# Designs tried in a protein design run: designed miniproteins, single chains, continued (3). Part 45

Each design is a single chain, and the fold is of that chain. pLDDT is the mean over its residues in the fold that is shown.

## One batch from the design tools (miniprotein)

Design m9637
Fold by ESMFold2-Fast:
Structure m9637 (fold): chain A 87 residues (1-87)
Amino acid sequence: STAEKIALLRRLALETASRIAEAKSAEERVQILQEFYARVAAELDLSEAQRAAWEALIARAPGLSQEELLRAFADLVEALEAEIRAQ
């Protein structure tokens, strides 16, 4: 259901944000982000636009500070939640 998809997204996002905040290197942050994207892509039906947006964030993540990555991550999670609700 839509509610179950949103609950899953929120749980994975909270866990991932915590891991990014505790990560000691840009490489670790990228790995955490890749793991999140792989799981979300497997569990949720992502639009082409959402896949492109997440892949673009992963590509630029090595150049982002922890705070910049957390903000960009939160923005994409919010956009994905909105898309799931619009089904």
Scores: mean pLDDT 88

Design m9638
Fold by ESMFold2-Fast:
Structure m9638 (fold): chain A 95 residues (1-95)
Amino acid sequence: SAEQEAVKKQVDAAEKALELRKKQQKKNIEELKKKDEEAAKKVEEEVKKFEEKAKELLAQIKAAVAAGDTAKAKALLAELEKLIAEHEKKVREIE
C-alpha cells in the first residue's frame, strides 16, 4: 500500500540519519577529547548506550515493517525520535 511504502521510506531515511549522526558524533568526541577528556569519556558512554538502544529499536521497527504492521512501525519510529531527542539533551548537559 501507499502507507506501507511511505513507512519504508521513513525507516530508510531514519537509518541513514543515524549513520550520519554516528559519524558526526565520533568527530565531535575527538575534538572534545582535546579540551576535556572527562567530558569526552562521559559523552562516549552516553553514545554507546544510545547506539545499543537505537539498534534494538531499529530492529523492532524493521520487524514491524516486514510483518506489515504499519501502526506499530509508526509508533516505534516516534519512540526512536524521542530517544534521539533525549540523547541529544544528555550530550548537551555533559558538554
Scores: mean pLDDT 86

Design m9639
Fold by ESMFold2-Fast:
Structure m9639 (fold): chain A 73 residues (1-73)
Amino acid sequence: MEEKVREILKKYGASDEAIDAVVQALKRLREAGLPLDEDTVKAILRAVSERYPELKNIDIDKLAKEIVKALKE
């Protein structure tokens, strides 16, 4: 799961720091028992994009959909 999410983010041009931020947020929500649906993942990506501007030029809707598919494996 984690490695596949990291590979998806790398394909979209995310920095290692941005990738770590997204992965950590996903882990925290999963540990809290919260659903990792597309809306939740989009919220994480938007929050991370405030610190890592390279994510602002990415199709967040498409990226979130790919991440959710990886999380269901």
Scores: mean pLDDT 81

Design m9640
Fold by ESMFold2-Fast:
Structure m9640 (fold): chain A 70 residues (1-70)
Amino acid sequence: SKEELIKEIEKIGEEIVKLLEEQGNFEGAESVREEIKKILEEAKKSKDIEEIKKLLDYWKFKLKALKDAI
C-alpha cells in the first residue's frame, strides 16, 4: 500500500541518518533528515504509487551506496 511504501522510505532515511552520524557527518545527516521530511510530505499528497516506488528504490540505492563506501 501507499502507507507501507511511505513507512519504508522513512525507515531507510532513518538508517542513512544513523550511518552518517556514526561517520561523524552530522551536516550530511541533517541534510538527509530534511530531504526525507520533504519527500514524505509530497508522497502523502501524491496519487501516483509508481512515483512513490521510484522514491523508495532511489533511497534504497543511496543506502546501499553508503554501506558500500564503509
Scores: mean pLDDT 82

Design m9641
Fold by ESMFold2-Fast:
Structure m9641 (fold): chain A 87 residues (1-87)
Amino acid sequence: LGAEAAALAEEGLRLLVEAGRAAEAGDAEEALRLVEEAVRRFREAVALVRADPDPAPELRAQAAAAEAAIAELEANREAAVAEIRAA
């Protein structure tokens, strides 16, 4: 479980780096797509940690931090989508 959650979190972080590069290149749609994929991987990692009845304190803390990061990313994504749709 811990190893699988860590791998999903690493993939999510990689996707965020790629999203940042897409945003810097001016590709807002690609950046949003990559952020959405990163959020999905972070949510899966958090779900795995939360499914463990006795996770290590470090994993529990990481899951809480990931949940906060997901909330922030979703809020930013929703704002960006509203801007794009408003044109």
Scores: mean pLDDT 74

Design m9642
Fold by ESMFold2-Fast:
Structure m9642 (fold): chain A 68 residues (1-68)
Amino acid sequence: TQQRVLDLLRASTAAGKPWQTPRQIADALGLSQSTVSRALDELAAQGLVAKGTSGKTGTTLYSAVQPL
């Protein structure tokens, strides 16, 4: 699950769409939002994804960290 989430974020970043919500990732992968959120938290703890927030309350955005 973590690898699938990371691969999607890397592909989205390469396509010029670097910031994704957990809902968008869940919909793209056919996973629950809870499963995706857990995977994103673990990837962020490993430094593989960056966590951000929108100017609105409660919307968290994620992007892949690629040390190219």
Scores: mean pLDDT 74

Design m9643
Fold by ESMFold2-Fast:
Structure m9643 (fold): chain A 63 residues (1-63)
Amino acid sequence: TPEELLERARRHVVEASQAYENGDYEKAAKHFREAAELAEQAGLPPDFVESLRRTAEEFEKKA
């Protein structure tokens, strides 16, 4: 369901934030990528999904 997809996306955002705080940019990027995919499947606005993807790309560059 969309609600289950959103809960999974939120969990990935939390995991990404924790990874970022620990300096693990590769792990943070991976979790933001997963969150973006789940948010898109849940029907969230394209601009929100794109912002998650851009955040993942920025962390990939820092890894």
Scores: mean pLDDT 84

Design m9644
Fold by ESMFold2-Fast:
Structure m9644 (fold): chain A 55 residues (1-55)
Amino acid sequence: MRVDEELERRRQEEIDLLDRKVRALRRNAELGDPDIGEVSREGARRYEQRRQELL
């Protein structure tokens, strides 16, 4: 029970962390710089993909 709860807690923490990163990158992509926007979109997509894998 404890191990399962600990694993789920860590998983939830990782999901929350990834969600934060995706939001930050999406905001960054909204900045006026095209190079930054492109890289930020790519990064957000990758973190979102990873988040989906954890669900």
Scores: mean pLDDT 74

Design m9645
Fold by ESMFold2-Fast:
Structure m9645 (fold): chain A 55 residues (1-55)
Amino acid sequence: STDAELIARLGLEEVMERGVRVLDLAVQLTVAKKLKAPQEEIEKLEEELRRLEAE
């Protein structure tokens, strides 16, 4: 039914959004480490990634 399809799509959208956030943070952290960004910035990105994983 249309309702079941909408519920499945909304669930998929949430999973996709979460995946994109994790990927974006992981890429930013890798780039920051490679470019030797300030330790404070690296720690901030690591903390953000940990919070996202805890959800």
Scores: mean pLDDT 76

Design m9646
Fold by ESMFold2-Fast:
Structure m9646 (fold): chain A 103 residues (1-103)
Amino acid sequence: SANELAEEAAEEAREAAERAREGGDDEAAKEAGLEAAEAGGKAALAAEAGGDPELAEEAARAALEAGRAAARAGGKEGAKAAAAGAAAGAGALFQARLQRRRS
């Protein structure tokens, strides 16, 4: 369901943020950034599917924070992946907020 997808995205995003903070190298930051981007995509899909907008917004916020954590942890290549993750999370947040306003 859309709600299950949103909860899954939020959990994956939180795990990605934790790995970025623990890893402290460019490879860990790159991987965390890619995971944040994937979680952001799931959050956006959950918002589009018309589930609970609060759950979709929470997932989007978690993905955005994971992208930011990856950006802080990585060097130049980690920062590129993290920027993609942060952008995906921001997009998901935007979609979730639009869904909430339409409801």
Scores: mean pLDDT 73

Design m9647
Fold by ESMFold2-Fast:
Structure m9647 (fold): chain A 70 residues (1-70)
Amino acid sequence: NAEAHYNLGVTYLGLGKPEEAVEAYGRALELDPGFADAREGYGKAIEALRQLGKDAEAAKAEKRLAELTA
């Protein structure tokens, strides 16, 4: 369910794994596009990717977020 994928995203961010967090939050948003907490978590994961210098991954994640929440 969407909640389980959201919880995985929170866990991955806590472990310093923003790429995995983006995937988990993205899956939560695929299941529930209105899931505000998952959308917020996705944004935090994008910011974490940028802080690690993973700008290409962050840009791909931003494009995917727009697709998931349109």
Scores: mean pLDDT 84

Design m9648
Fold by ESMFold2-Fast:
Structure m9648 (fold): chain A 78 residues (1-78)
Amino acid sequence: SELEERSRRLREGIARFRKELRKDTGLIRAMDEAGKRSSEKLKEVSSLDPLKASIETMRAMGEAMGEEVERYLEEKRK
């Protein structure tokens, strides 16, 4: 229950943070496009090593972004 609540708040926070960032710069769009191209290329690669490295990188980025989103939401509620 608490984990579900925290997960939901994190997803909502990420969505709001992403929306605000989208107003600031086209960099987010460029990153999304780069992500799509990377995913398409990975589908052609049979090796799992690049995918594993990507997943670990994404996980680390997700953790950092989650912390930033929580900080952002806490400050915005003041």
Scores: mean pLDDT 59

Design m9649
Fold by ESMFold2-Fast:
Structure m9649 (fold): chain A 65 residues (1-65)
Amino acid sequence: LVEEAERLEAEGRRAAAEGSAEAVPLLYRAGQLFKEAGDLERALAAYEEIARLDPSWREAVEELR
């Protein structure tokens, strides 16, 4: 689970560098997997990464809280 979440996080960052719309969904999924694994600190870090990549998604992230 954690390894899969880390992979998705890395892919999300790479997608962001390429300008791909998949960046935010990948990071969100990584955060969900970290939360499911009980790693709340890494889940929070993933959500912070989303805010860093695209500030327009802050509203969506806040609504999902």
Scores: mean pLDDT 72

Design m9650
Fold by ESMFold2-Fast:
Order: C-alpha cells, then sequence, then structure tokens
Structure m9650 (fold): chain A 115 residues (1-115)
C-alpha cells in the first residue's frame, strides 16, 4: 500500500467517526492493519491498511490522529521492531491507561504492529 493510499484510507475512517460511526475493532495480522467501524444503522465497515517500510511514519501519524477523534474510547497502536521496544511499550501502556482515566477516557484496545 502506498503512503497516499494509507492516508486516504485513514482519512476516510476519521471522516466516518466524525459522522457518528464507532470504532469497534482494530486487528493486526502480520503487517496488515484492519480497522472496523460500526455505522449508526448497525452495519460494519472495514478498512484495510498494509504496513511497509515506506508508510510506517504515515501509519503512526494517521493512527494518532484517529485516536484523537475518539472522544471517550481510545485505541493505542505502536509499531515495534524489537522485543525491547515491545517491552518498553507494554510498560508505557499502564501509565497511559492511568493518565486517560484521569481525563475520563477509556483505553479499549492495545495493539502492536511488528515488522
Amino acid sequence: MTPEETVATIDAAIAAIEAGWRLTSLKIEGNKLTVTLLTPAGEEVTYEIEASEENLKTIEDALRALAARAPDDVVLVRIVRTEEELRAFEAEVEEIRAALAELGLRLVGVYTLRL
């Protein structure tokens, strides 16, 4: 997937959330990220993003923007390359969870994308 296709896919997901769609699932299988949204009518819509060396920063920046648009429910995603980065992220998750709770926000999902 190109960086432009990645941005377009995430922008579509953000626009859907702003239109009242709910983020229900974020799944990672290998280098594939799947975002599932629930429409106000109760239908599921899925967006698929394939991670590559060329689009990693674009994916990270876009996922941060997506998380900022979920007012009460937060999904945390980290791209990790090493076991050390994974362990550091797992330690950060509990601190992030506590900080979000102080703001009245809920951490509903934590996902790591490993390349």
Scores: mean pLDDT 69

Design m9651
Fold by ESMFold2-Fast:
Structure m9651 (fold): chain A 65 residues (1-65)
Amino acid sequence: SKEEAERLNREGSRRLQAGDWEGAVELFKKALELDPNYSGAWLGLAAALSFLGRTEEAQEALKKA
């Protein structure tokens, strides 16, 4: 549901703040499985991928935001 996508996005943001980049990627991807048009989750995914040095994937995520 959209509510579940928002919950997963909030949890992903928490993982970003905690420095868990890998956990953040997983949670943002789960949010996007539920709501592929969730621009906030695409932005969060791009940020997490950037912290991991996965620059090409981060650029792709940013284009979807």
Scores: mean pLDDT 87

Design m9652
Fold by ESMFold2-Fast:
Structure m9652 (fold): chain A 97 residues (1-97)
Amino acid sequence: SALEEARRIREEARAELTPEERELVEEVYRLAEEIEKAAREGKPLEEIKKLLEELRRKTEELKERLRTRRDSRAVANLATAVELIAVGAEIEVELYS
């Protein structure tokens, strides 16, 4: 599944990340899962939008931190995965609004 593949990408990159970057990756993945759960449970759109704004903020912070390290395949794959996670969440919210 896409979620299992995203988790593999995270684990492969883990050894090349600082502790601070690892925490930020965990926050991005957690927020994406919270958005999916909130949408599935029919939470108010305003609550979902707040989670989405937080996801965008954390994703941009993570992308900037990883920018200089994309010569690593694992780190480049992780940067792509977090971008796709953010885009996927935005599309899901737009479709169910």
Scores: mean pLDDT 77

Design m9653
Fold by ESMFold2-Fast:
Structure m9653 (fold): chain A 73 residues (1-73)
Amino acid sequence: KEEEERKKKREELRKSLQTVADNGLADTVALRQTHHGEPAPSPEELAARRAQADSAVDNTLKVIEEDEEKRKK
Protein backbone atom coordinates (compact mmCIF):
# COMPACT_ATOMS: atom_id res chain seq x y z
CA LYS A 1 0.00 0.00 0.00
CA GLU A 2 2.33 2.75 1.24
CA GLU A 3 5.23 0.96 -0.48
CA GLU A 4 3.43 1.06 -3.83
CA GLU A 5 2.81 4.80 -3.49
CA ARG A 6 6.47 5.46 -2.70
CA LYS A 7 7.62 3.51 -5.76
CA LYS A 8 5.24 5.50 -7.96
CA LYS A 9 6.51 8.78 -6.52
CA ARG A 10 10.10 7.70 -7.19
CA GLU A 11 9.21 6.92 -10.81
CA GLU A 12 7.71 10.40 -11.18
CA LEU A 13 10.78 11.91 -9.53
CA ARG A 14 13.00 10.01 -11.98
CA LYS A 15 11.08 11.55 -14.88
CA SER A 16 11.42 15.02 -13.37
CA LEU A 17 15.16 14.56 -12.84
CA GLN A 18 15.56 13.35 -16.42
CA THR A 19 13.79 16.50 -17.64
CA VAL A 20 16.16 18.66 -15.59
CA ALA A 21 19.14 16.71 -16.95
CA ASP A 22 17.90 17.19 -20.52
CA ASN A 23 17.56 20.94 -19.96
CA GLY A 24 21.03 21.05 -18.42
CA LEU A 25 22.51 19.26 -21.40
CA ALA A 26 20.84 21.69 -23.82
CA ASP A 27 22.07 24.68 -21.79
CA THR A 28 25.62 23.30 -21.71
CA VAL A 29 25.65 22.79 -25.48
CA ALA A 30 24.29 26.31 -26.07
CA LEU A 31 26.84 27.82 -23.68
CA ARG A 32 29.77 26.06 -25.36
CA GLN A 33 28.61 27.10 -28.82
CA THR A 34 27.93 30.72 -27.83
CA HIS A 35 30.91 31.44 -25.57
CA HIS A 36 33.57 28.99 -26.78
CA GLY A 37 32.69 28.87 -30.48
CA GLU A 38 32.52 25.08 -30.41
CA PRO A 39 30.49 23.30 -33.09
CA ALA A 40 27.38 21.33 -32.22
CA PRO A 41 28.40 18.04 -30.58
CA SER A 42 28.07 14.82 -32.58
CA PRO A 43 25.18 12.44 -31.86
CA GLU A 44 27.70 10.11 -30.24
CA GLU A 45 28.90 12.84 -27.88
CA LEU A 46 25.32 13.75 -26.98
CA ALA A 47 24.55 10.09 -26.28
CA ALA A 48 27.59 9.82 -24.00
CA ARG A 49 26.62 12.96 -22.08
CA ARG A 50 23.04 11.72 -21.77
CA ALA A 51 24.28 8.40 -20.37
CA GLN A 52 26.37 10.31 -17.81
CA ALA A 53 23.32 12.38 -16.83
CA ASP A 54 21.21 9.22 -16.48
CA SER A 55 23.83 7.77 -14.12
CA ALA A 56 23.67 10.93 -12.00
CA VAL A 57 19.87 10.66 -11.85
CA ASP A 58 20.11 7.02 -10.72
CA ASN A 59 22.62 7.95 -8.00
CA THR A 60 20.38 10.79 -6.81
CA LEU A 61 17.39 8.46 -6.58
CA LYS A 62 19.41 5.98 -4.50
CA VAL A 63 20.27 8.74 -2.01
CA ILE A 64 16.62 9.79 -1.80
CA GLU A 65 15.53 6.18 -1.21
CA GLU A 66 18.07 5.82 1.62
CA ASP A 67 16.88 9.06 3.22
CA GLU A 68 13.24 7.97 3.03
CA GLU A 69 14.14 4.62 4.60
CA LYS A 70 15.79 6.42 7.51
CA ARG A 71 12.75 8.68 7.92
CA LYS A 72 10.42 5.65 8.08
CA LYS A 73 12.30 4.50 11.15
Scores: mean pLDDT 71

Design m9654
Fold by ESMFold2-Fast:
Structure m9654 (fold): chain A 68 residues (1-68)
Amino acid sequence: MEEALRASELLRKALEKLNLSAEELAQMTPDELRKKLLEAGFSEEEAELVLKAVYEQDALVRQYIESS
């Protein structure tokens, strides 16, 4: 639970830091996103959490993004 919340928070922070829209982030491959996160100053552990948030829980990520 806390991992999912932390991953969602890191995802939002990554969008802001990378100047990406949610649509652009969703179009990236996991490898591309990981590389950009590391280049933006995120740790490997933080990048893994963001990747899990984006790609692991389809229903949760979709509902979170569509809630806007």
Scores: mean pLDDT 69

Design m9655
Fold by ESMFold2-Fast:
Structure m9655 (fold): chain A 64 residues (1-64)
Amino acid sequence: MKAKVPAIDPTNMDPAGLARAQRLAEAAVEAINKLVEEKGDDVPISDIGIAAQKGVEAARAELA
């Protein structure tokens, strides 16, 4: 048992907060995957970051 690692426990979040965090993470991953499919593996990390941010912003607009 490793009690020394402060881990984010899903049970510490309300169901709505957990669902929101999951949707934002999925949106970021989808945006990155689309960019990699279009540009290939040689995509700069900065472009990956921008794509992830745009995906998250779109998901936030959907949740607002």
Scores: mean pLDDT 69

Design m9656
Fold by ESMFold2-Fast:
Structure m9656 (fold): chain A 77 residues (1-77)
Amino acid sequence: SEIEQARRLIEALAEAARAAGLPDLAREIRELGEELIRALEAGDLARAEELARRLEALLEAHREEIEAGLAALAAAA
């Protein structure tokens, strides 16, 4: 399901932020992601769009750190 895929992606991004040494960013990604999933489950599309834009902006602002975290996770596997 799309919601299940979204949950997995949010968790992967949060883990990447944590691996990059940014636990506050990981928490914020998880919190925004959980609110987004809740809005989608409730059918609140306007709220979901707002939260998706916030999450996208947060991820873009920290793109290099998230990429570094993903690389660190790949190296640890």
Scores: mean pLDDT 85

Design m9657
Fold by ESMFold2-Fast:
Structure m9657 (fold): chain A 66 residues (1-66)
Amino acid sequence: MDPVVRAVALHDLREVLLEKGVSQEEADRIIAEIEKTRDPEKVRELLLSAGVDEETAERFAKAIAA
């Protein structure tokens, strides 16, 4: 996995969470949990729990886990 691609995906995800009305503290917490996992299913579940739509959650799960 390319660390630059992962870093860009995590940055874009943080912006998406903030645009969805997630607080800065909650967005940082979600990203920290995502950074601990390599399982795309776990990333997807975390994003869905945060109110991210299924298509966006799937896209970020693939980008972050790849």
Scores: mean pLDDT 77

Design m9658
Fold by ESMFold2-Fast:
Parts: C-alpha cells; structure tokens; sequence
Structure m9658 (fold): chain A 60 residues (1-60)
C-alpha cells in the first residue's frame, strides 16, 4: 500500500481534533527537518484532508 493512500485512510478515521493535533505534529517535524519539501507536501496533504472533512461534515 502506498504511504499516501494509507495516510489518507488513517486520516479519514481521525476526529477533527485528532487531525488538528496530527497537523501540529507534522508542522513541528517540518520545522525540525529544516523545511524539507517532502515534509511540506505531507503537511499540505494533511491540511487539505482536514479542510475536506470539515466541508463534508458541514454539508451533512
């Protein structure tokens, strides 16, 4: 299983608060890595997924 698809599946199971905490941890990792582009992309994906989940919940 590709890591991106696996992460998306796991994010789908998280609550909004848990996703917020996960995003915060990814942001710290990004900073610690010296702004690595790979870490940036992972952070962006997590943020996009959180935004999509919020939009879906609002629509329900």
Amino acid sequence: LPSLEELKARLDQLTIEEMRAFVAELARRYRESGNDPRERELLQLAVDHLQAKLAAEEAA
Scores: mean pLDDT 75

Design m9659
Fold by ESMFold2-Fast:
Structure m9659 (fold): chain A 66 residues (1-66)
Amino acid sequence: SDEEIIEEIVRETGISKETARKILKLLKEKGLEPDRETIEEIAKETGVSQKTALKAALIVQQQSLK
């Protein structure tokens, strides 16, 4: 479920649950396999680092495909 994905992002990255929820929403809007430009936009919009945004995107992709 979306809540399980959000909880994993929070556990693995240390960001707030609200920020993790926002990142998940953006990834669903832009596609689950984001390019560098998408990661940069997510980082800018949510205030997290690009490394954190990339890690969150990889978690979402892994949960959606496995």
Scores: mean pLDDT 80

Design m9660
Fold by ESMFold2-Fast:
Structure m9660 (fold): chain A 59 residues (1-59)
Amino acid sequence: MQSEIERAREELRRRLAEGGKRIADANDGTDEEVARLSRETSREVQELRQRVQQLEQQA
């Protein structure tokens, strides 16, 4: 049972899915911006993923 690590991972996935959906729905007019936002979100996710791995190593 990994409370912190598991929570971070789950939150990451959920936030990504919800954020992407919300952005797409809200930005129905600007496809270009949606693509950019998607890329930025991906970058943040990768950074968070690295953090999760680091936490796992400390466990």
Scores: mean pLDDT 68

Design m9662
Fold by ESMFold2-Fast:
Structure m9662 (fold): chain A 78 residues (1-78)
Amino acid sequence: GRLREEAEEALRAGDAERAARVAKEAALEVLRHGPKEDIPRAIALALRAIGAEFEGDVERAARAAIEAAELLEEVRAR
């Protein structure tokens, strides 16, 4: 979906801030509309991306954002 594509674009652009933003948006959507069992994973992925952004680790931030977007896609498919 759109958030996954944006996370992959953030990785290509070297933009850790954008990656962390995408991870937060995907996690927030899981919190609002997903099952409660997925909340801890969504929070963990958002925090991982934020921590990576703080350290300037683009690859780690983008990987967390891609995983958060994939979690949202999985939740939406249920």
Scores: mean pLDDT 85

Design m9663
Fold by ESMFold2-Fast:
Structure m9663 (fold): chain A 88 residues (1-88)
Amino acid sequence: AKEYYLEQIKKLEERIKENPEDVDALMELAILLSLLGEYEKALELLEKALEIAGEENPVVLFLLASVYRLLGEEEKAKELLAKAAKLE
């Protein structure tokens, strides 16, 4: 299980090194890091993904809200979820 996640993390880090604006790779890496408890690093990646994709990406907003909730930032998470809900 953990070995599989570490292999996927390495592949995603290589993708991001080749294309730093790969929003899909940034999101996937953030999810895997969150599963490993690396919430602060996951936030950094998701904030970068949001900057690249713009505020129109509801998936990035949803993932960012999820990480903030895991950190106990309930009001911040609610604000991000409300913003995501206004997007189609």
Scores: mean pLDDT 80

Design m9664
Fold by ESMFold2-Fast:
Structure m9664 (fold): chain A 73 residues (1-73)
Amino acid sequence: VLEAAKDPEKLVKYLEERVKKDPNDATALIGLGTAYAKLGKYEKAKEAYERAKKVGSPEEQELADKKLEEIEK
C-alpha cells in the first residue's frame, strides 16, 4: 500500500511527478483528481478527471465520470 494514499498532500506530489513524466497517464490523473478533492481543491480535481477522460480507456473514462459527478453534487 502506498503511504502517500493516506496523505493527500504526499499523494498529489507523487502523482504530479507521474503526470509531468507521462501526461497521458489516466490512472495518475484519476488519482490526482481524488487527492485534490480530498484537499478541497475541487476545480483542480475536476480538471484532472476531465484530462483522464480524454486520455484514458473506456473503463477509466467511466470511473472519471463517476468521480466528477461526486464532486459536482
Scores: mean pLDDT 77

Design m9665
Fold by ESMFold2-Fast:
Structure m9665 (fold): chain A 57 residues (1-57)
Amino acid sequence: MRVEIVSYAKDKESAEKLAKQIEELAAKGGRVTEVKIEEEDGVYKVTVTVEMSAELA
């Protein structure tokens, strides 16, 4: 099962910190396959894609 977690940050530094925190949390329950940080209208969109493994934890 593939899950996408989307969040927004006001600047690149905050986006990088947020991406790391989401990645660490997601890694506890699945495998993080993709982390994206995209700039849109002065805001940074953070997308973390997690694959829920068949083995699970």
Scores: mean pLDDT 77

Design m9666
Fold by ESMFold2-Fast:
Structure m9666 (fold): chain A 70 residues (1-70)
Amino acid sequence: MTAEEAYEKGLEAGRNGDVEKAIEWFEKAIELDPNFAEAHRLLGLTLLGTAQNDEERQKALEYMKKAREL
């Protein structure tokens, strides 16, 4: 499985409303390609949308920052 394949599965899970699966697939895409800017961006955005506390928001923002720097 390539990073692009994992990213596409994340997009499909997101379209189906399966946010938990989308997060897992975007994390998998980053594991396969740590420089995959789009995966970092969508993981960050998804995590920001589900964040319940400041720690979770900070983690989401770090992914978004990483995406911008790639």
Scores: mean pLDDT 83

Design m9667
Fold by ESMFold2-Fast:
Structure m9667 (fold): chain A 62 residues (1-62)
Amino acid sequence: KPVGVKALETALRLLEEHPDLSDREIAERVAKETGLSLPAALAAVKEVRDHPEEVRKWLEEK
């Protein structure tokens, strides 16, 4: 699985706290906090931005 739960949780939190930041800036922060590569962090950010309710529901289930 290329994207982990901590990356999705961190991306969701950062996008909610900083809705005016670019996907790249959020991804850089996700990578720094989770230790993931930038491409993996960017994938997490894209998943949250494209499907925020799906990600939120999935995180609440687990």
Scores: mean pLDDT 76

Design m9668
Fold by ESMFold2-Fast:
Structure m9668 (fold): chain A 65 residues (1-65)
Amino acid sequence: SKVEELAKKAIEALKSGNVDEAIQYLRELLKELGHDEETIEEAVEQVKSGNLDLFIDTLEEILKL
């Protein structure tokens, strides 16, 4: 699905260290899931603060469900 493709692209960008690209895919993914802007910005700040591995693991778990 589009959501799964966006999640995979976000994970790939994060693993490659391209945080700016990952953030763009993350914003699109969360909007497709129906999250509001406040929730999206909170998730973006978690990624920027260096919780990249935790975020990658979370996205991978979502894709396995």
Scores: mean pLDDT 76

Design m9669
Fold by ESMFold2-Fast:
Structure m9669 (fold): chain A 90 residues (1-90)
Amino acid sequence: SSIRERKERELEEVREWAAERFKELFDKGKTSMSEKEREESARILAEDILNGEELFVPGTEEGLEAAREARERRREVERRAEAELREAEE
């Protein structure tokens, strides 16, 4: 397994984690949406939060904390992969 492939897998796990957390928040706050619509919205939001620069979760403290943790998890994966690539190029 390459370092790149492991990084991509770990980033996908971060996206899935974030989507699950955001779906839980939508389930609590948006009763008018169908289950499928909440799942789709959560996945889109997770992708946008992780790949965008200035995207904001609708104004709940829990949503802001979830976005912060998702971004921290992504940064940790990126830092780990960078460190391993540097070590491999001795």
Scores: mean pLDDT 74

Design m9670
Fold by ESMFold2-Fast:
Structure m9670 (fold): chain A 96 residues (1-96)
Amino acid sequence: MEKREETRRAVLELLEKAEEAAIKGDSRRAVLLGVAAALELVAASVEGVLSPEEANRTALEVLRLVEQAVEAAEKGDYEKARELIEKAKEVVEEAL
């Protein structure tokens, strides 16, 4: 597998796990998984898969969306939480 496709798959898997954790009420795990996804994007920039500017912008946007998804899930809005994670996945797919 190419480095770009491998990174994309790893980040999307982390976001799926973040959604599951948020829906189950494990806010700490959801945030940690979102941070792991952001770090995978930053690591991809070190390997030349993404520019540092694009990686930093994408990582920050993903982290913000995960934080908003966790907040929505804590309020019982699971539909909004899933929508926000789906937006994070779209951001990753556009970048990778």
Scores: mean pLDDT 85

Design m9671
Fold by ESMFold2-Fast:
Formats: structure tokens, C-alpha cells, sequence
Structure m9671 (fold): chain A 82 residues (1-82)
């Protein structure tokens, strides 16, 4: 459960940073794609909360890996939008 809590904290920080980048790029042609990726991160956060309630550390780790991939995709699009 502590592992799931740390992963949740990491995902929350990623969402916060993504929202800050979106605010800077709100008029970008790529803003809709960035918004979609942010929505996917928020959906994964809900799945992570479920994994935490279940005490399923394996599921929490898989969600963390998926969240990391979405963050990488988000950062790539941010670079393209600049």
C-alpha cells in the first residue's frame, strides 16, 4: 500500500506539471492531443486508486509503467508544440 501511495504521489505530480505545460500551450494546434493525454493520465490515477484499495502492488507497478509512457508521449508533443 505504501508503494501505491508513492506511485499516486508521482502521478499527481506528473498531472500537475502537465496542466502547467498545457496552460502555456493552450493556443497551440497540438493542445487537443495534449489534453487527451492528460485525460488518460487522470484515468490511470483512478485505476491506481483502485489498485491501492485492493492492495495490488503488481497492478500499481503496471499502472506506473503505463503512466510513464504517457508522460513521455506528452513531453514529445510539448517539444513539437514549441
Amino acid sequence: SELAEKILESVDNAIKKAEEELEKLKDSKLAPELEKLLEELKKLRKELEKAKKEGNEEKALKIAEEADRIVEEFLKLVEEAK
Scores: mean pLDDT 84

Design m9672
Fold by ESMFold2-Fast:
Structure m9672 (fold): chain A 78 residues (1-78)
Amino acid sequence: MSLAEAARNFAEYLGLPEELIERLVEAAERKDVEEVRRIGEEAVRWVEEHYSGRERAFKVAMARHFTEEMVEEIERLL
């Protein structure tokens, strides 16, 4: 599975709006670490605004974890 496919699948799992999903996929395809980190922060804020309680805490943690994994994978590709 490509990094872009993984990004789309995970962003869809978090329920992110299509605009954020598309931006994340494009940043992953470009291997733009800085943009992936910015979109990751936007995803965390979106989750914090649209979920509550335990689900919010879980999805925030997953969004942060996935963003760091994407950054690490891009950095391995140089």
Scores: mean pLDDT 83

Design m9673
Fold by ESMFold2-Fast:
Structure m9673 (fold): chain A 67 residues (1-67)
Amino acid sequence: MGEEAKLAQFVAETTGEVEKLTKEDIEKGKKYGEEKAKEYPKVRESILAATERIVKEYLEEKKKEEE
């Protein structure tokens, strides 16, 4: 399985566990995704966009709960 599948799996796992993550863990995941995107340039834009969307959705949901 190629690097694209590895990064997609990481993003999916981040989505599944996002409610259990602290803000610091979310930032670590984002940074890890960006570093991996640099190592696998052919999927860089797709992975960065997917990671951003997932994190944004989680933060928006959490923000609504805290208000």
Scores: mean pLDDT 61

